# Designed miniproteins, single chains, continued (5): the designs that were tried, part 70

Each design is a single chain, and the fold is of that chain. pLDDT is the mean over its residues in the fold that is shown.

## One batch from the design tools (miniprotein)

Design m18586
Fold by ESMFold2-Fast:
Structure m18586 (fold): chain A 56 residues (1-56)
Amino acid sequence: SLRAQLRQIVELSFDPSKSLEENIARAMELAKALGLPVSREEVREAVEERVREYLE
């Protein structure tokens, strides 16, 4: 599914030493390189979820 692919992109690009905005930018670059048709808002939501998982 598109959501599962986005989640994998977020995992591959995630760096806990970087800000939320930097992680969004990293995930957006990877999504664009892979041709994944996602919006910045969808990427933001996925990165925010990953940050919550990291902090919990």
Scores: mean pLDDT 85

Design m18587
Fold by ESMFold2-Fast:
Structure m18587 (fold): chain A 54 residues (1-54)
Amino acid sequence: SDRYLAESQADLEASEELRKRSEELKETDPQKSVSLEVAADILEIGSKINLELS
């Protein structure tokens, strides 16, 4: 459905923003950087699930 496609796109965009923030924090807060990478991975998985449902 259009809703699942939109959610997939939103999750991918959010994942991309989290990866950018993770990169910015690698030198100042490595633990937070890793946490943001994990969050981005979760959003990518959610995006793929939503894409399959669209």
Scores: mean pLDDT 82

Design m18588
Fold by ESMFold2-Fast:
Structure m18588 (fold): chain A 60 residues (1-60)
Amino acid sequence: SMSKIKQLEKKGEEAKKQGNLQKAADYYRQAVEEALAAGDVQTASELGRKLQEVVDQLNS
């Protein structure tokens, strides 16, 4: 559901703010999966970009 996707995105943002990049990546990944399950390709793409930014920081 959109509510679940937004909740996961918010948790990812909060984890990123706390410096916990691994938890942020986990939440964004879950949000992408929920968006894809809902058929929301645009939201999945936007969340995928946020996931990639966090993953790039982890692998720096």
Scores: mean pLDDT 87

Design m18589
Fold by ESMFold2-Fast:
Structure m18589 (fold): chain A 76 residues (1-76)
Amino acid sequence: MAEEYYKKGLEAYKKGKYEEAREYLNKALIEAIKQNDVELYNKALKKLNELEKEHPPPEEVRREMAEELYQAAKEG
C-alpha cells in the first residue's frame, strides 16, 4: 500500500502534476509509518523535499493553508 502511493507520487511528479505528487507522497509517508517501513519513509521524504524545493505550491495556497492552521490554533 505505502509503496503504491510512493509510485503514484513519482508518476505524478514526472507528468508535472506536482500537487497530486505531493498528496501521494504524503500518503506514502503516513502508510510507511503505519507499516514501520523506514526505507520507504526515507525515500518518500527525500522526494517530497525535492518537490518542495523545485516546485513549491503557489504562494497563495501556502498562505491560505498557513492562515487556516494559525486560525485553528488561535481558537483552540
Scores: mean pLDDT 72

Design m18590
Fold by ESMFold2-Fast:
Structure m18590 (fold): chain A 59 residues (1-59)
Amino acid sequence: MLEEIAKKLYELKKNKDVDGVQELMAEIVEYMDTLPVEEQRKLRKELEELLKKIEEEDK
């Protein structure tokens, strides 16, 4: 699930789909706001790691 979200976010940014990025980011923030602070930090770190991995693979 989180890997799919990271991949989708990366593709939307690459395609310059500003509306799509904003919508997906809003959904991510809304979901994270329902979670404890520890889980929010964990998901943020995992998302950052996945985005870096996708960037490296797109070289």
Scores: mean pLDDT 76

Design m18591
Fold by ESMFold2-Fast:
Structure m18591 (fold): chain A 60 residues (1-60)
Amino acid sequence: MEEFEKEIDEGVELIRRAVALNLARKWLKEGKSPEEIKRWLMETFGVSEEEAERIVKEAE
């Protein structure tokens, strides 16, 4: 049964998403392009392209 592990993964993703959103907001304010931030999120956090795009849009 993997329900407990799934719950932990969902919680970790929620926290990582909050951190990613804060970093995206900071980097946008510093003048980094949305494309650079999106690429970094995909490479560092392992999120999908769609998820990275949503984070960047929410940070704007």
Scores: mean pLDDT 73

Design m18592
Fold by ESMFold2-Fast:
Structure m18592 (fold): chain A 60 residues (1-60)
Amino acid sequence: SARSAAASHAGAGALSAREAPAEEWERVAQKTRDGALASGASEEQAEEAARIALEAGRRA
């Protein structure tokens, strides 16, 4: 459940980052981390979700 929640937040963060300008990527990553933590994900899972969002922004 927590892992699935972190994955969902990573996906949403990735989409947001792809459509956001580079200046917003860190803010999107932070919101992704906060959202995952609020859903019960561990610090490690939240950090991974934020990293995935940033990577998606860079690939876009």
Scores: mean pLDDT 74

Design m18593
Fold by ESMFold2-Fast:
Structure m18593 (fold): chain A 100 residues (1-100)
Amino acid sequence: SVREKTMALLMSIAASAEVYVAKRILEKMKEWYKEGKASEETVKEIEELLEEMEKLKEELEKLVKEFLETGDEEVLKKAKEIFDELVEIAKKIEDLVLKA
């Protein structure tokens, strides 16, 4: 449906926004590490989580493209699962920053 295709596109946009925010957070945490305000362990954990988010974003983009071409509801279901996992990693990055 048009509604489901719109939702798939919005998930792709939201995922891109979450990755963008995570990249800005990592840059700031690296600056704070140089200033002695953040730990090396926290920076490394955020780097690893960001790498996972980027992989999930690439998988989500492939699934969204496939769904837009096929209309396959199982592909949309997988896209939603990947999006939820990406959002959960974004929350972990937020929690790490709040503890720093």
Scores: mean pLDDT 89

Design m18594
Fold by ESMFold2-Fast:
Structure m18594 (fold): chain A 90 residues (1-90)
Amino acid sequence: MEEVIEELKKRIEELNQKLNDTLKKFAVDRAKYEAEIAVLREKASTPELQAQLQAAIDAYRAKMAQYKKEVDKILNEIKSLIEEAKRKLE
């Protein structure tokens, strides 16, 4: 029984590492997009620059939604492993 619990613990640790790596990438990308949007807002005096600002905001929203989907997937996998561990202890 301890061997099965150790295997499940290893899988959870691997998913936690993947989650942490995903969150680090999220933080870096968020900072880059927010900095780009801030610069474009200061310069948004022409229709062309306003269109670039809107495109940057749309790209930012799409990228953040992708990260949320990846995080949710990892969290669901961790939850499934925890439920399996509980079942084996009962």
Scores: mean pLDDT 84

Design m18595
Fold by ESMFold2-Fast:
Structure m18595 (fold): chain A 87 residues (1-87)
Amino acid sequence: MEELLERAERLYEEAARLISEGEKAIREGRYEEALRKYEEALRKAREAVRLLEATGSESQEHISRLVAAKLLAVAAEFGAELARRLL
């Protein structure tokens, strides 16, 4: 469980960084790079959600982490769609 949570946390942090990089790429007009960053972030955020759901915990900490990971996946989906429309 602890190892699985650490892996989910690393995936979450990587996804958040990729979203930030995608936002910078959008601002700089690098839409193809932004799309790649958001798609990678989406994959990592979805994997974090999957790992957290697999643990089956009802603790408030676990629920907070799961909600955060799900929101990050939604943000990555929005970013990818935006980048794709700007291409």
Scores: mean pLDDT 85

Design m18596
Fold by ESMFold2-Fast:
Structure m18596 (fold): chain A 84 residues (1-84)
Amino acid sequence: QELEDAELTAKRLLELGIPESYVNYLLGQVYERLGDLEKALEYYKKAVDGFPKNKTALQNAADVAEKLGRTEEAEKYRKLLESL
């Protein structure tokens, strides 16, 4: 149910003109909370693609990638975060 609620909220936010990058960031948080780390990383990556200076999305992408054992990907996001 939380996932369905989040998807409906995401659609509503897009209708209100909220940037897609921010909506993707929120969906990343929802999937992370549900324990779907693969989906969480996917949405955090989409958030960073839309707004590369989103420090919070970069940090969360790095943390989730590390939890998934994707060390090189996690280091990539940490280096981007350090450059900001």
Scores: mean pLDDT 80

Design m18597
Fold by ESMFold2-Fast:
Structure m18597 (fold): chain A 109 residues (1-109)
Amino acid sequence: MKLTKEEVDEIVAAFEKHIARETAPLLASLPDPATQEALREFARAKVDYVRAQLELEAGDPNAKERLVQALRDMAEAYERVAENSTDPALQEEFRRKAEAYRALADAVA
């Protein structure tokens, strides 16, 4: 099943609005500017990932490079959240998530 460019743009626009709504209260609750920026970067990378995935499904061969980059950006954002965490259990959880996204990026590349 092949999506049109217009359908991809509509889905991504809806997803961006959804992520913005979910991210806003979390940003307001975070006391640390570095953690706030990591969350913003993760949100941007997640939107980029969804766009690249849909563009790849629509038949754009260049979308693969954007998909890999978005996965790497999400991994980096998780690593920054882990480094800023004072809870060892959350630090370990976020490091594992970062490793999983890097492994996925390497497998897709």
Scores: mean pLDDT 81

Design m18598
Fold by ESMFold2-Fast:
Structure m18598 (fold): chain A 97 residues (1-97)
Amino acid sequence: ADEERLAGLERIRDILHKAWKEVDNTEDEEEKAKIFEQASTEVARLARELGLDDVAALAEKIRQSAKEGNLKQAGILSVALDIYLVGLEIELELRRR
C-alpha cells in the first residue's frame, strides 16, 4: 500500500467537498465557476505530484468546463471524480490487507 497516495486522495476529496459547500452557498454563477476552477486547479496539481494522471486529466476537464461557464458539466464531472477517488482508496486499502 502507498500511504502518500491515500493521504493525497483524502486531501483531493476534501478540496472537492469544500468546493461543493461553497458552490451551494452562492447564487452567482460566475462565483460558482471561479470556485470550480480554483478547486480543479489545486486537484490537478496534487494529482500530478502523486502520479495520478487520470485524476489530473479529469480535474483539467472540470477546470475547462468551469472556464466555459458550463457549471452543469463541471458539477457532473466533479461527482464522477469523487466516485473514482473512492474506488482508488478502496483498491489501495485492500492491498494492505
Scores: mean pLDDT 86

Design m18599
Fold by ESMFold2-Fast:
Structure m18599 (fold): chain A 72 residues (1-72)
Amino acid sequence: AAALAAELDAAIDEIRALLEEQGRRDFEVTFTGAAAADLATDAGLRSMLAAWRAVGEAVRAGEERVEVTLTV
């Protein structure tokens, strides 16, 4: 859905801004479990949105990297 895509874009932009402010351009994020085609579904978009929200929490907590499993 367009609303899920917009939320995903907003979440990514927020995390990018946080990383820039913290000087952490080399922050490592690892995604596993889903192919690009699966991420085009509503379930895939929800999984990706939840994954990026988890990344945002890790960035705010000062973690050096995060690994997230995508489920669709």
Scores: mean pLDDT 70

Design m18600
Fold by ESMFold2-Fast:
Structure m18600 (fold): chain A 95 residues (1-95)
Amino acid sequence: TKELIIEEIEKSEKLSETLKEALIKALEVTKDPVSLMEKFTLFFVNPKDEEAAIELAKELVKQNAREEAIKIIEEALKYLPDSEKLKKLLEEVKK
């Protein structure tokens, strides 16, 4: 199932290349692909949902996908450029 999900992500014309890379990389290293996909789906449905973006980034960090978390936060900031919560989270993840 994991391999089939990756193939569908790669074929998607709706996802940016940055989001595809981040999600595929995270799925390859994750022990909990269900939780990751659930949080990604919430973010994808509404990229202006600050809470969904924060939860996805935190899940990625928890699964040791920090570089991917950074990409997601940066993508979310394009829709929410004044979000202090996302800016603070980005600083915490980047060190």
Scores: mean pLDDT 76

Design m18601
Fold by ESMFold2-Fast:
Structure m18601 (fold): chain A 63 residues (1-63)
Amino acid sequence: STLEKVEKLIKEAEEAIKKGDYKKAGELLAEADELSRQLPPEQRQKVLERLRKLGDEIDSKQP
């Protein structure tokens, strides 16, 4: 399903952040955001909240 694909991208982004690969993490989060447009509004909102938190984490760790 679309939700499963989004969840996979988010997990890959979290792993990229752990490795310090912020460029890859950002690209994966952007793909997850685009794909989330196909989700029902309630599911999309929850996904966007997760993407925002991960984006904030990336921003906090970059100089």
Scores: mean pLDDT 83

Design m18602
Fold by ESMFold2-Fast:
Structure m18602 (fold): chain A 60 residues (1-60)
Amino acid sequence: SAMEEAARKAVENAVKAAEALGLSEEQIQELRDLGEELLKQGATPDEVERALLAKLLEFM
């Protein structure tokens, strides 16, 4: 679905941002794992973005 594709794109965008910020491979993997769990739960793109942003800020 378009919503599922948008949610997956939100995960990819967060991973790219983490890579650009120089986060460790372990921290990037935690973002990917969280993103995949949210996608499995049917989270909306907004929910995915908020959760991954919160995790990203926790690493900074």
Scores: mean pLDDT 84

Design m18603
Fold by ESMFold2-Fast:
Structure m18603 (fold): chain A 76 residues (1-76)
Amino acid sequence: PVITEESPAEVIAEAAGERARALAEAAGAPELAEEVAELAREAARLYYSGPEHQAEAERLNEEALRLLEEARRAAA
């Protein structure tokens, strides 16, 4: 395993995406897994891009949560 500290944001973004994907798959919504993972990755990248982007990162996280809620409702 080779890890570089060039972009800590990328490492965190990958971890966030994996968690979001796993949550969507567990909810029975594999189609939404990719969308939720992308939102989580973008939020993580924005959070590390600078303080001004923190609010935008929060909005993306909220969208990911909304998609997960809709998936849970559809699966019920």
Scores: mean pLDDT 73

Design m18605
Fold by ESMFold2-Fast:
Structure m18605 (fold): chain A 60 residues (1-60)
Amino acid sequence: SLVVEATKSFTATTSDELSVKVGDLLEVLEVVDDDKVKAKSLSTGKEGLVPLTLLKPVSV
């Protein structure tokens, strides 16, 4: 599975979005559109939409 890291903090404004902090690791579950992914937080286990622009791939 693809693991990504949040490069910026993001606060969810809708119930389908996931709040993240700088340095949070997430698993990408689905690419929803060109600017959003459905991701699962590895620290909390919560799932939601996160802007693609703040995420970077983590090398394994």
Scores: mean pLDDT 81

Design m18606
Fold by ESMFold2-Fast:
Structure m18606 (fold): chain A 57 residues (1-57)
Amino acid sequence: GPLAEELAKKYGVSVEQLRGLEQIARELGEDLAARFATKELGLSEEQAREIIRALLA
């Protein structure tokens, strides 16, 4: 949706990457999703948690 597109543009990631991150957060929780985002997407922990919370809202 529009939120995923806005976040993708702001943080320099793809919408597909954000959809994968949302799925990880929903199934495995925020902490594992944040670790995934920092390692695989090059995001800081703070950025990862902000994105995850926005996607889960």
Scores: mean pLDDT 83

Design m18607
Fold by ESMFold2-Fast:
Structure m18607 (fold): chain A 58 residues (1-58)
Amino acid sequence: SEEEELERIRARLKAAADLLEREYGLDGEAIFEKAWKLVEQGKYDEAEKLILEALVSV
């Protein structure tokens, strides 16, 4: 279902943001909030790209 898909996306984004905060000292909450706003707009690929670009930049 769409709800299950959204929960999966949210969990992945949250895990990635938490990892960036723990390992690299980035603002994981701000990263998650930005990515989640993209998800709310239906821009799932852009949200994942945001997280991946943050990860690659460290």
Scores: mean pLDDT 79

Design m18608
Fold by ESMFold2-Fast:
Structure m18608 (fold): chain A 74 residues (1-74)
Amino acid sequence: SLEKKKEFLLEQLEKALSPEELEKVKEEVKKMEEEGATLEEINEFLLERNVEVGVRAVEEAVQKTVERIEEERR
């Protein structure tokens, strides 16, 4: 169901985000619900946030690796 999908996507974000970042996501979801967004639109938003978290984690890992290599060359 779409409700179970929403719950799953939020659980994934809870594992990946800080409490402050999670609160911002929950506030945006509440705003979307108040503006009449469908559950499908909310799930699309939550999926996009999960993708951004994954991309950010990869970008941060790459940047840390580059910085470590540059420090080791000094």
Scores: mean pLDDT 80

Design m18609
Fold by ESMFold2-Fast:
Structure m18609 (fold): chain A 67 residues (1-67)
Amino acid sequence: ADAALARAGELMAKGKQYYENGDFEKAIEYYEEAIRVVEPLADTHPAAAQALRGAREMLKEVEEKKK
């Protein structure tokens, strides 16, 4: 769980960096990968459930900006 959470945190940080730079396609890719990493853990790890919620919210925001 710890390794997956650390990886998701790194992926979300990179996604945010690309989003702030206006690279919405890369931001989406990084947030989708973060979701993939934490989704299997969300039922058993509250921290993973919070990370999943955060990543999904950021992904939605980026997708709305891209349209």
Scores: mean pLDDT 80

Design m18610
Fold by ESMFold2-Fast:
Structure m18610 (fold): chain A 65 residues (1-65)
Amino acid sequence: GVAATVTVLKDFKATAPDERDLKAGEVLRGELTAISDDGTITLYLPETGETIRLPLEHVEVDLAP
């Protein structure tokens, strides 16, 4: 994956087991492993060892160089 910082722009409520509840202003740091054609990203969180899916419409993604 690519190191990524994900900033939550709007509150998001998890609707699937691989999703997570998010609050506007929350910042997640992890590795971007996939981008889906339906507008979701797959992010690996090394702190917890979890892989989660996030909707692009609710987040801003900044890729590390």
Scores: mean pLDDT 77

Design m18611
Fold by ESMFold2-Fast:
Structure m18611 (fold): chain A 66 residues (1-66)
Amino acid sequence: NEDARKSAEAAAKAGEAGDAAAASTGSYQMHLLDPNNEDAKKGAEAGAKGDAKEAAKYSRRAFLNS
């Protein structure tokens, strides 16, 4: 799913910039579009806890595994 992959990339970039909330939102959107990608769920959970670095890591991994 191209939209899921783009959402994961945007989430990874947001998390890398220190925006945990934006990273969480983007990873959650990817999880809805590609529920088999567990890294997207982990990115959303990390971002929701305010961990921008972990959200970025899992969002980037979700993008690469798309």
Scores: mean pLDDT 80

Design m18612
Fold by ESMFold2-Fast:
Structure m18612 (fold): chain A 65 residues (1-65)
Amino acid sequence: SMEKKIQEFLEKLSVEEYNELLELAGKGKDEEARKKIKELGKKLGIKLSDDEINYLIDKLKKLVS
């Protein structure tokens, strides 16, 4: 499922990488967050669709609000 795939992606991030995504999403830097998620997904061998990336950005925004 999308939720399981996103959870797997997040669990593979370093604390530094996770905090960078939280900061970008929290500041409304959606395009920078999207680019960073794509780069990290490629590095980790996890293919994320645009819908999965949008879901993750929304999830991160809710964590910082």
Scores: mean pLDDT 85

Design m18613
Fold by ESMFold2-Fast:
Structure m18613 (fold): chain A 63 residues (1-63)
Amino acid sequence: MISEEQIEAIVNAKDGKERAEKLKEVLVNDLKLDDESALRHGVLLLSLPREEIAEALKKLSKL
């Protein structure tokens, strides 16, 4: 399950590269997604406004 601190770290990342790397780490390590699923979900999440990323991650963690 994704912690609030992990979500804040992703939302507050300094640039898109740091955000993408933190997001992939959470999707693979915490949600146990494979590389293909993590890439697919990561691309969709990175297209969202910062405020919506936190909500999307909380919904994804309930799978």
Scores: mean pLDDT 75

Design m18614
Fold by ESMFold2-Fast:
Structure m18614 (fold): chain A 96 residues (1-96)
Amino acid sequence: SLYEEGLKLLEEGKVEEAIEKFKEAIEKDPNNAKAYFQLGQLLYSQGKIEEALEYYKKAIELDPNFAEAWLLLGGLLKNLEKFEEAEEYFKKAEEL
C-alpha cells in the first residue's frame, strides 16, 4: 500500500519522499487515520505546529481509539501551554 511505502521510505531516512507517499495514501483513502498521524508527526518535527495539530485532530476524528494520536496531540497541546486540555487528552490515551 502507499502507506506501507511511506513507512519504508522513513526507515531509509527519505523523509520528503515519505511525506509525499502519506499524502498520496490520504488522497486514495481519506479515512486512513494512520497516514494522517504519520504526517502530523513529520510536520511537527519540521516545526509546522499548526499543520501537525490539524493532522492529529483528523487522526483521532477518524479513529477515536487511536491511543498514540491522543498521546501526541496531548504533548503538542502541552508545548502550546494548554495544560488542562493536554491533561484530558493524556487521560483519554491512558483509557484506551
Scores: mean pLDDT 86

Design m18615
Fold by ESMFold2-Fast:
Formats: structure tokens, sequence, C-alpha cells
Structure m18615 (fold): chain A 64 residues (1-64)
């Protein structure tokens, strides 16, 4: 799993838009809350993490 605080700091230092990173983090938090409520499985969390990684790369201006 990716350390979100450390990743955010590195991406912002690399020129990523903090607002776009925050937007992605908010979406990830929604998935974690759904998992805690029993609406998502561990597999869903892994898929969400992969999606998060792609969106973060896009925020930096890199293709997924």
Amino acid sequence: MISIPALKEKLVASGADPAKIDEVLEEANKVYEDYKAGKKTPSDLLEAERGLEKRILEAVGLPP
C-alpha cells in the first residue's frame, strides 16, 4: 500500500497540483469508509488503490 502523506509531499514537490491530490484523497477516503461499513471488500480496496495511483500520476502530468 502507498503511504498517502509521503506520496502527497513528494508529488507536490515535483509540481503536482495540491488541489487535485486532495480530490483524489477524498475519493480514496470514501472507499475506506465504505469498507469499514462492510460495503466493500479487500479486493475493492486494492482496485481503488490502483485507481488512486493512476489518478496521482495524471495529476503530475504522466500517463498511467
Scores: mean pLDDT 69

Design m18616
Fold by ESMFold2-Fast:
Structure m18616 (fold): chain A 62 residues (1-62)
Amino acid sequence: MTLEEAVKAAKELIDSGKTPGEAARELVEKYGLTPSQAAYAVGKALGIEPSTRNVPAPAPPG
């Protein structure tokens, strides 16, 4: 499996309700990735970059 496929798998696992740690563990166990590769794939799947601040903003009334 390539890192690109790993990112897709990580995204699917996270979309299924897995935490980043659980998704990384599944990638290691099911796909035989190294922990570093799994962590990278999970990070990419989450869009974790310095510019991607997913801060839930409260919806103000009005």
Scores: mean pLDDT 73

Design m18617
Fold by ESMFold2-Fast:
Structure m18617 (fold): chain A 80 residues (1-80)
Amino acid sequence: TDHLARGAALLAAGDYEGAIRHFEEALKEDPENGAALELLGLAYVNAGDLERAEEYAERAEKNGHLESAKRIREAVEKAR
C-alpha cells in the first residue's frame, strides 16, 4: 500500500517514528500483512525498542510469516 511504501522510505532515511506510524496504518488496512509486520518489527529494532520488535516477530510467526519473524529476531539479537 501507499503507507507501506512511505514507511519503508522513512525507515531508510532514519525517521523511525515516521516509519512506525505508516506501518501501523498499513496494518490497520491488513492486520496480517507480513511485509508490514516485518518492517514495523525492524523499525522498532532501529528505534531501540527490542521488546516491541519481539512482539511483532511473534505476531508474524503466528500469521505464518516465518521468514519475516526470523529476520526480526536476527535483527534483535544483533542489536543486543
Scores: mean pLDDT 85

Design m18618
Fold by ESMFold2-Fast:
Structure m18618 (fold): chain A 74 residues (1-74)
Amino acid sequence: LVEEARRAEAAGDYLRAAELLAELAREELAAGRYDEAERLFQEAVRLAGRAEGLSEEEIAAGEAAVRAQVAAVR
């Protein structure tokens, strides 16, 4: 998944890269690796936001929401 996500990002397919990173993040979360899951979800939010043309402020809000949700399930 990581290699596939990086390949999608290199190809400019940011939405696909975001989907793959979110999938990997869910696997890390299920494994109890909350820090890695949070990092991957934040990266996915950044890539998806860029693909959809969201502002830096909107992307930052998404990153903050991810941090809060991961903290809530720790």
Scores: mean pLDDT 77

Design m18619
Fold by ESMFold2-Fast:
Structure m18619 (fold): chain A 62 residues (1-62)
Amino acid sequence: LKVITASRVVPGDADLEPAAKEALEEARKKAEELGLEPVAEEVSAEELPDGRVEVTARVTAK
């Protein structure tokens, strides 16, 4: 099993759903490039000191 991550940084007042989708698509693509199949997906969001939000997708693949 491998964990593949991708992130997007968006303005603090932005809709997080598009950023989460883009981060997940990037993490899935990285898994596919390694010849792995996604088995679990997680998304988290963290507010940065400058008021922006970092949305991180984690894909567990085998």
Scores: mean pLDDT 82

Design m18620
Fold by ESMFold2-Fast:
Structure m18620 (fold): chain A 67 residues (1-67)
Amino acid sequence: MSVEELIAGAAQAAIDALKAGIETGPFTASVVGKGEDGKEIRVTVKATYDPATGKITVELVSVEEIE
């Protein structure tokens, strides 16, 4: 799985949590997967709902290799 796929997965998880009414933002979601080289990678994103625009903004917080 590419880093981009992991970022997309983390972003989707955060969006799903917002839609379920679990979090009102800002909220943080993390996904762990294997990168192209087989190493485990943790991707963390922050999603924020802006009530003024009605939009959800997702930003990349960190990408970390796990042993």
Scores: mean pLDDT 72

Design m18621
Fold by ESMFold2-Fast:
Structure m18621 (fold): chain A 61 residues (1-61)
Amino acid sequence: MSPEARRVLARVDEIVATLDPEAALAALFALAEEVGRSDLPEEERDAVFEHIAAAIAALLA
């Protein structure tokens, strides 16, 4: 996994750990849009999207 993809995964974890649920959801959706516009390889992009989706699902539970 690239350093760029690892930084995105770390940002997801930081968002969930530090923000209230409403702010975390907004930040995670914004991050997903940023990743969708990035030049990350397909495999890394898919892994990052899966991690973001899991975080969003957990916040909505």
Scores: mean pLDDT 83

Design m18622
Fold by ESMFold2-Fast:
Structure m18622 (fold): chain A 86 residues (1-86)
Amino acid sequence: MTVVLTLKNASPETITALALRAIGLELDGYPTEIKIEGDTLTITIRNASEEVIEEFRKLAEEYAEKGAKVTITEEGDTLTIEIDLS
């Protein structure tokens, strides 16, 4: 499964923390793509395990509990998580 995480209106600290986690996933053997455009971060993780999928679902839940606007969409083999921190 492919996981696509998009974070909008994110602080530099949040972008840095998640970008470092994405680099860690690439080093662990998950093909990972990172795109940073201003305060928007997009991470694409390919061949994600169930554990990686659950990690990002939990991240989305934690942001929703903190008042972020979270949208989760599953289409085919792709899980898309969009988090707006505005």
Scores: mean pLDDT 87

Design m18623
Fold by ESMFold2-Fast:
Structure m18623 (fold): chain A 65 residues (1-65)
Amino acid sequence: DIEKIAELADELVELAKEDIEKAIEKLKEVYEKLGLGATNMVATYVKLELPEYKEKIDKALEEIE
């Protein structure tokens, strides 16, 4: 469900602004519940909105994958 993924991405953007480590933990939860495709979509959106966290998010995805 693209709408649910979009809501999740918006939540992660706001969470990352407050605490990037919590955003990374939430991203791992997305992987566990919704799988790799949904996780990559959410991560891509967060990296587009917050490019300063791209490297940190990419490292977290490497740990998952």
Scores: mean pLDDT 80

Design m18624
Fold by ESMFold2-Fast:
Structure m18624 (fold): chain A 68 residues (1-68)
Amino acid sequence: SLLDEFETVLKRTEGLPVQALIDAVLDWLVDQGLVSPEEAEELRERLKDYSVEEAIKALLDFVRRRLS
């Protein structure tokens, strides 16, 4: 499922700086057609000051909402 693929992306970004994690997840969302490049840029701006835990929580919530 797309949620399982998302969890795989999160596992692969474990230990990376939060900005690299955000970039990897947003690139994946664009590749899956879940967001436009413009929406990805908006999300990047909203998440720029988040901790890794806050960013993961926000991105997981976003993905779940898009898949519902």
Scores: mean pLDDT 81

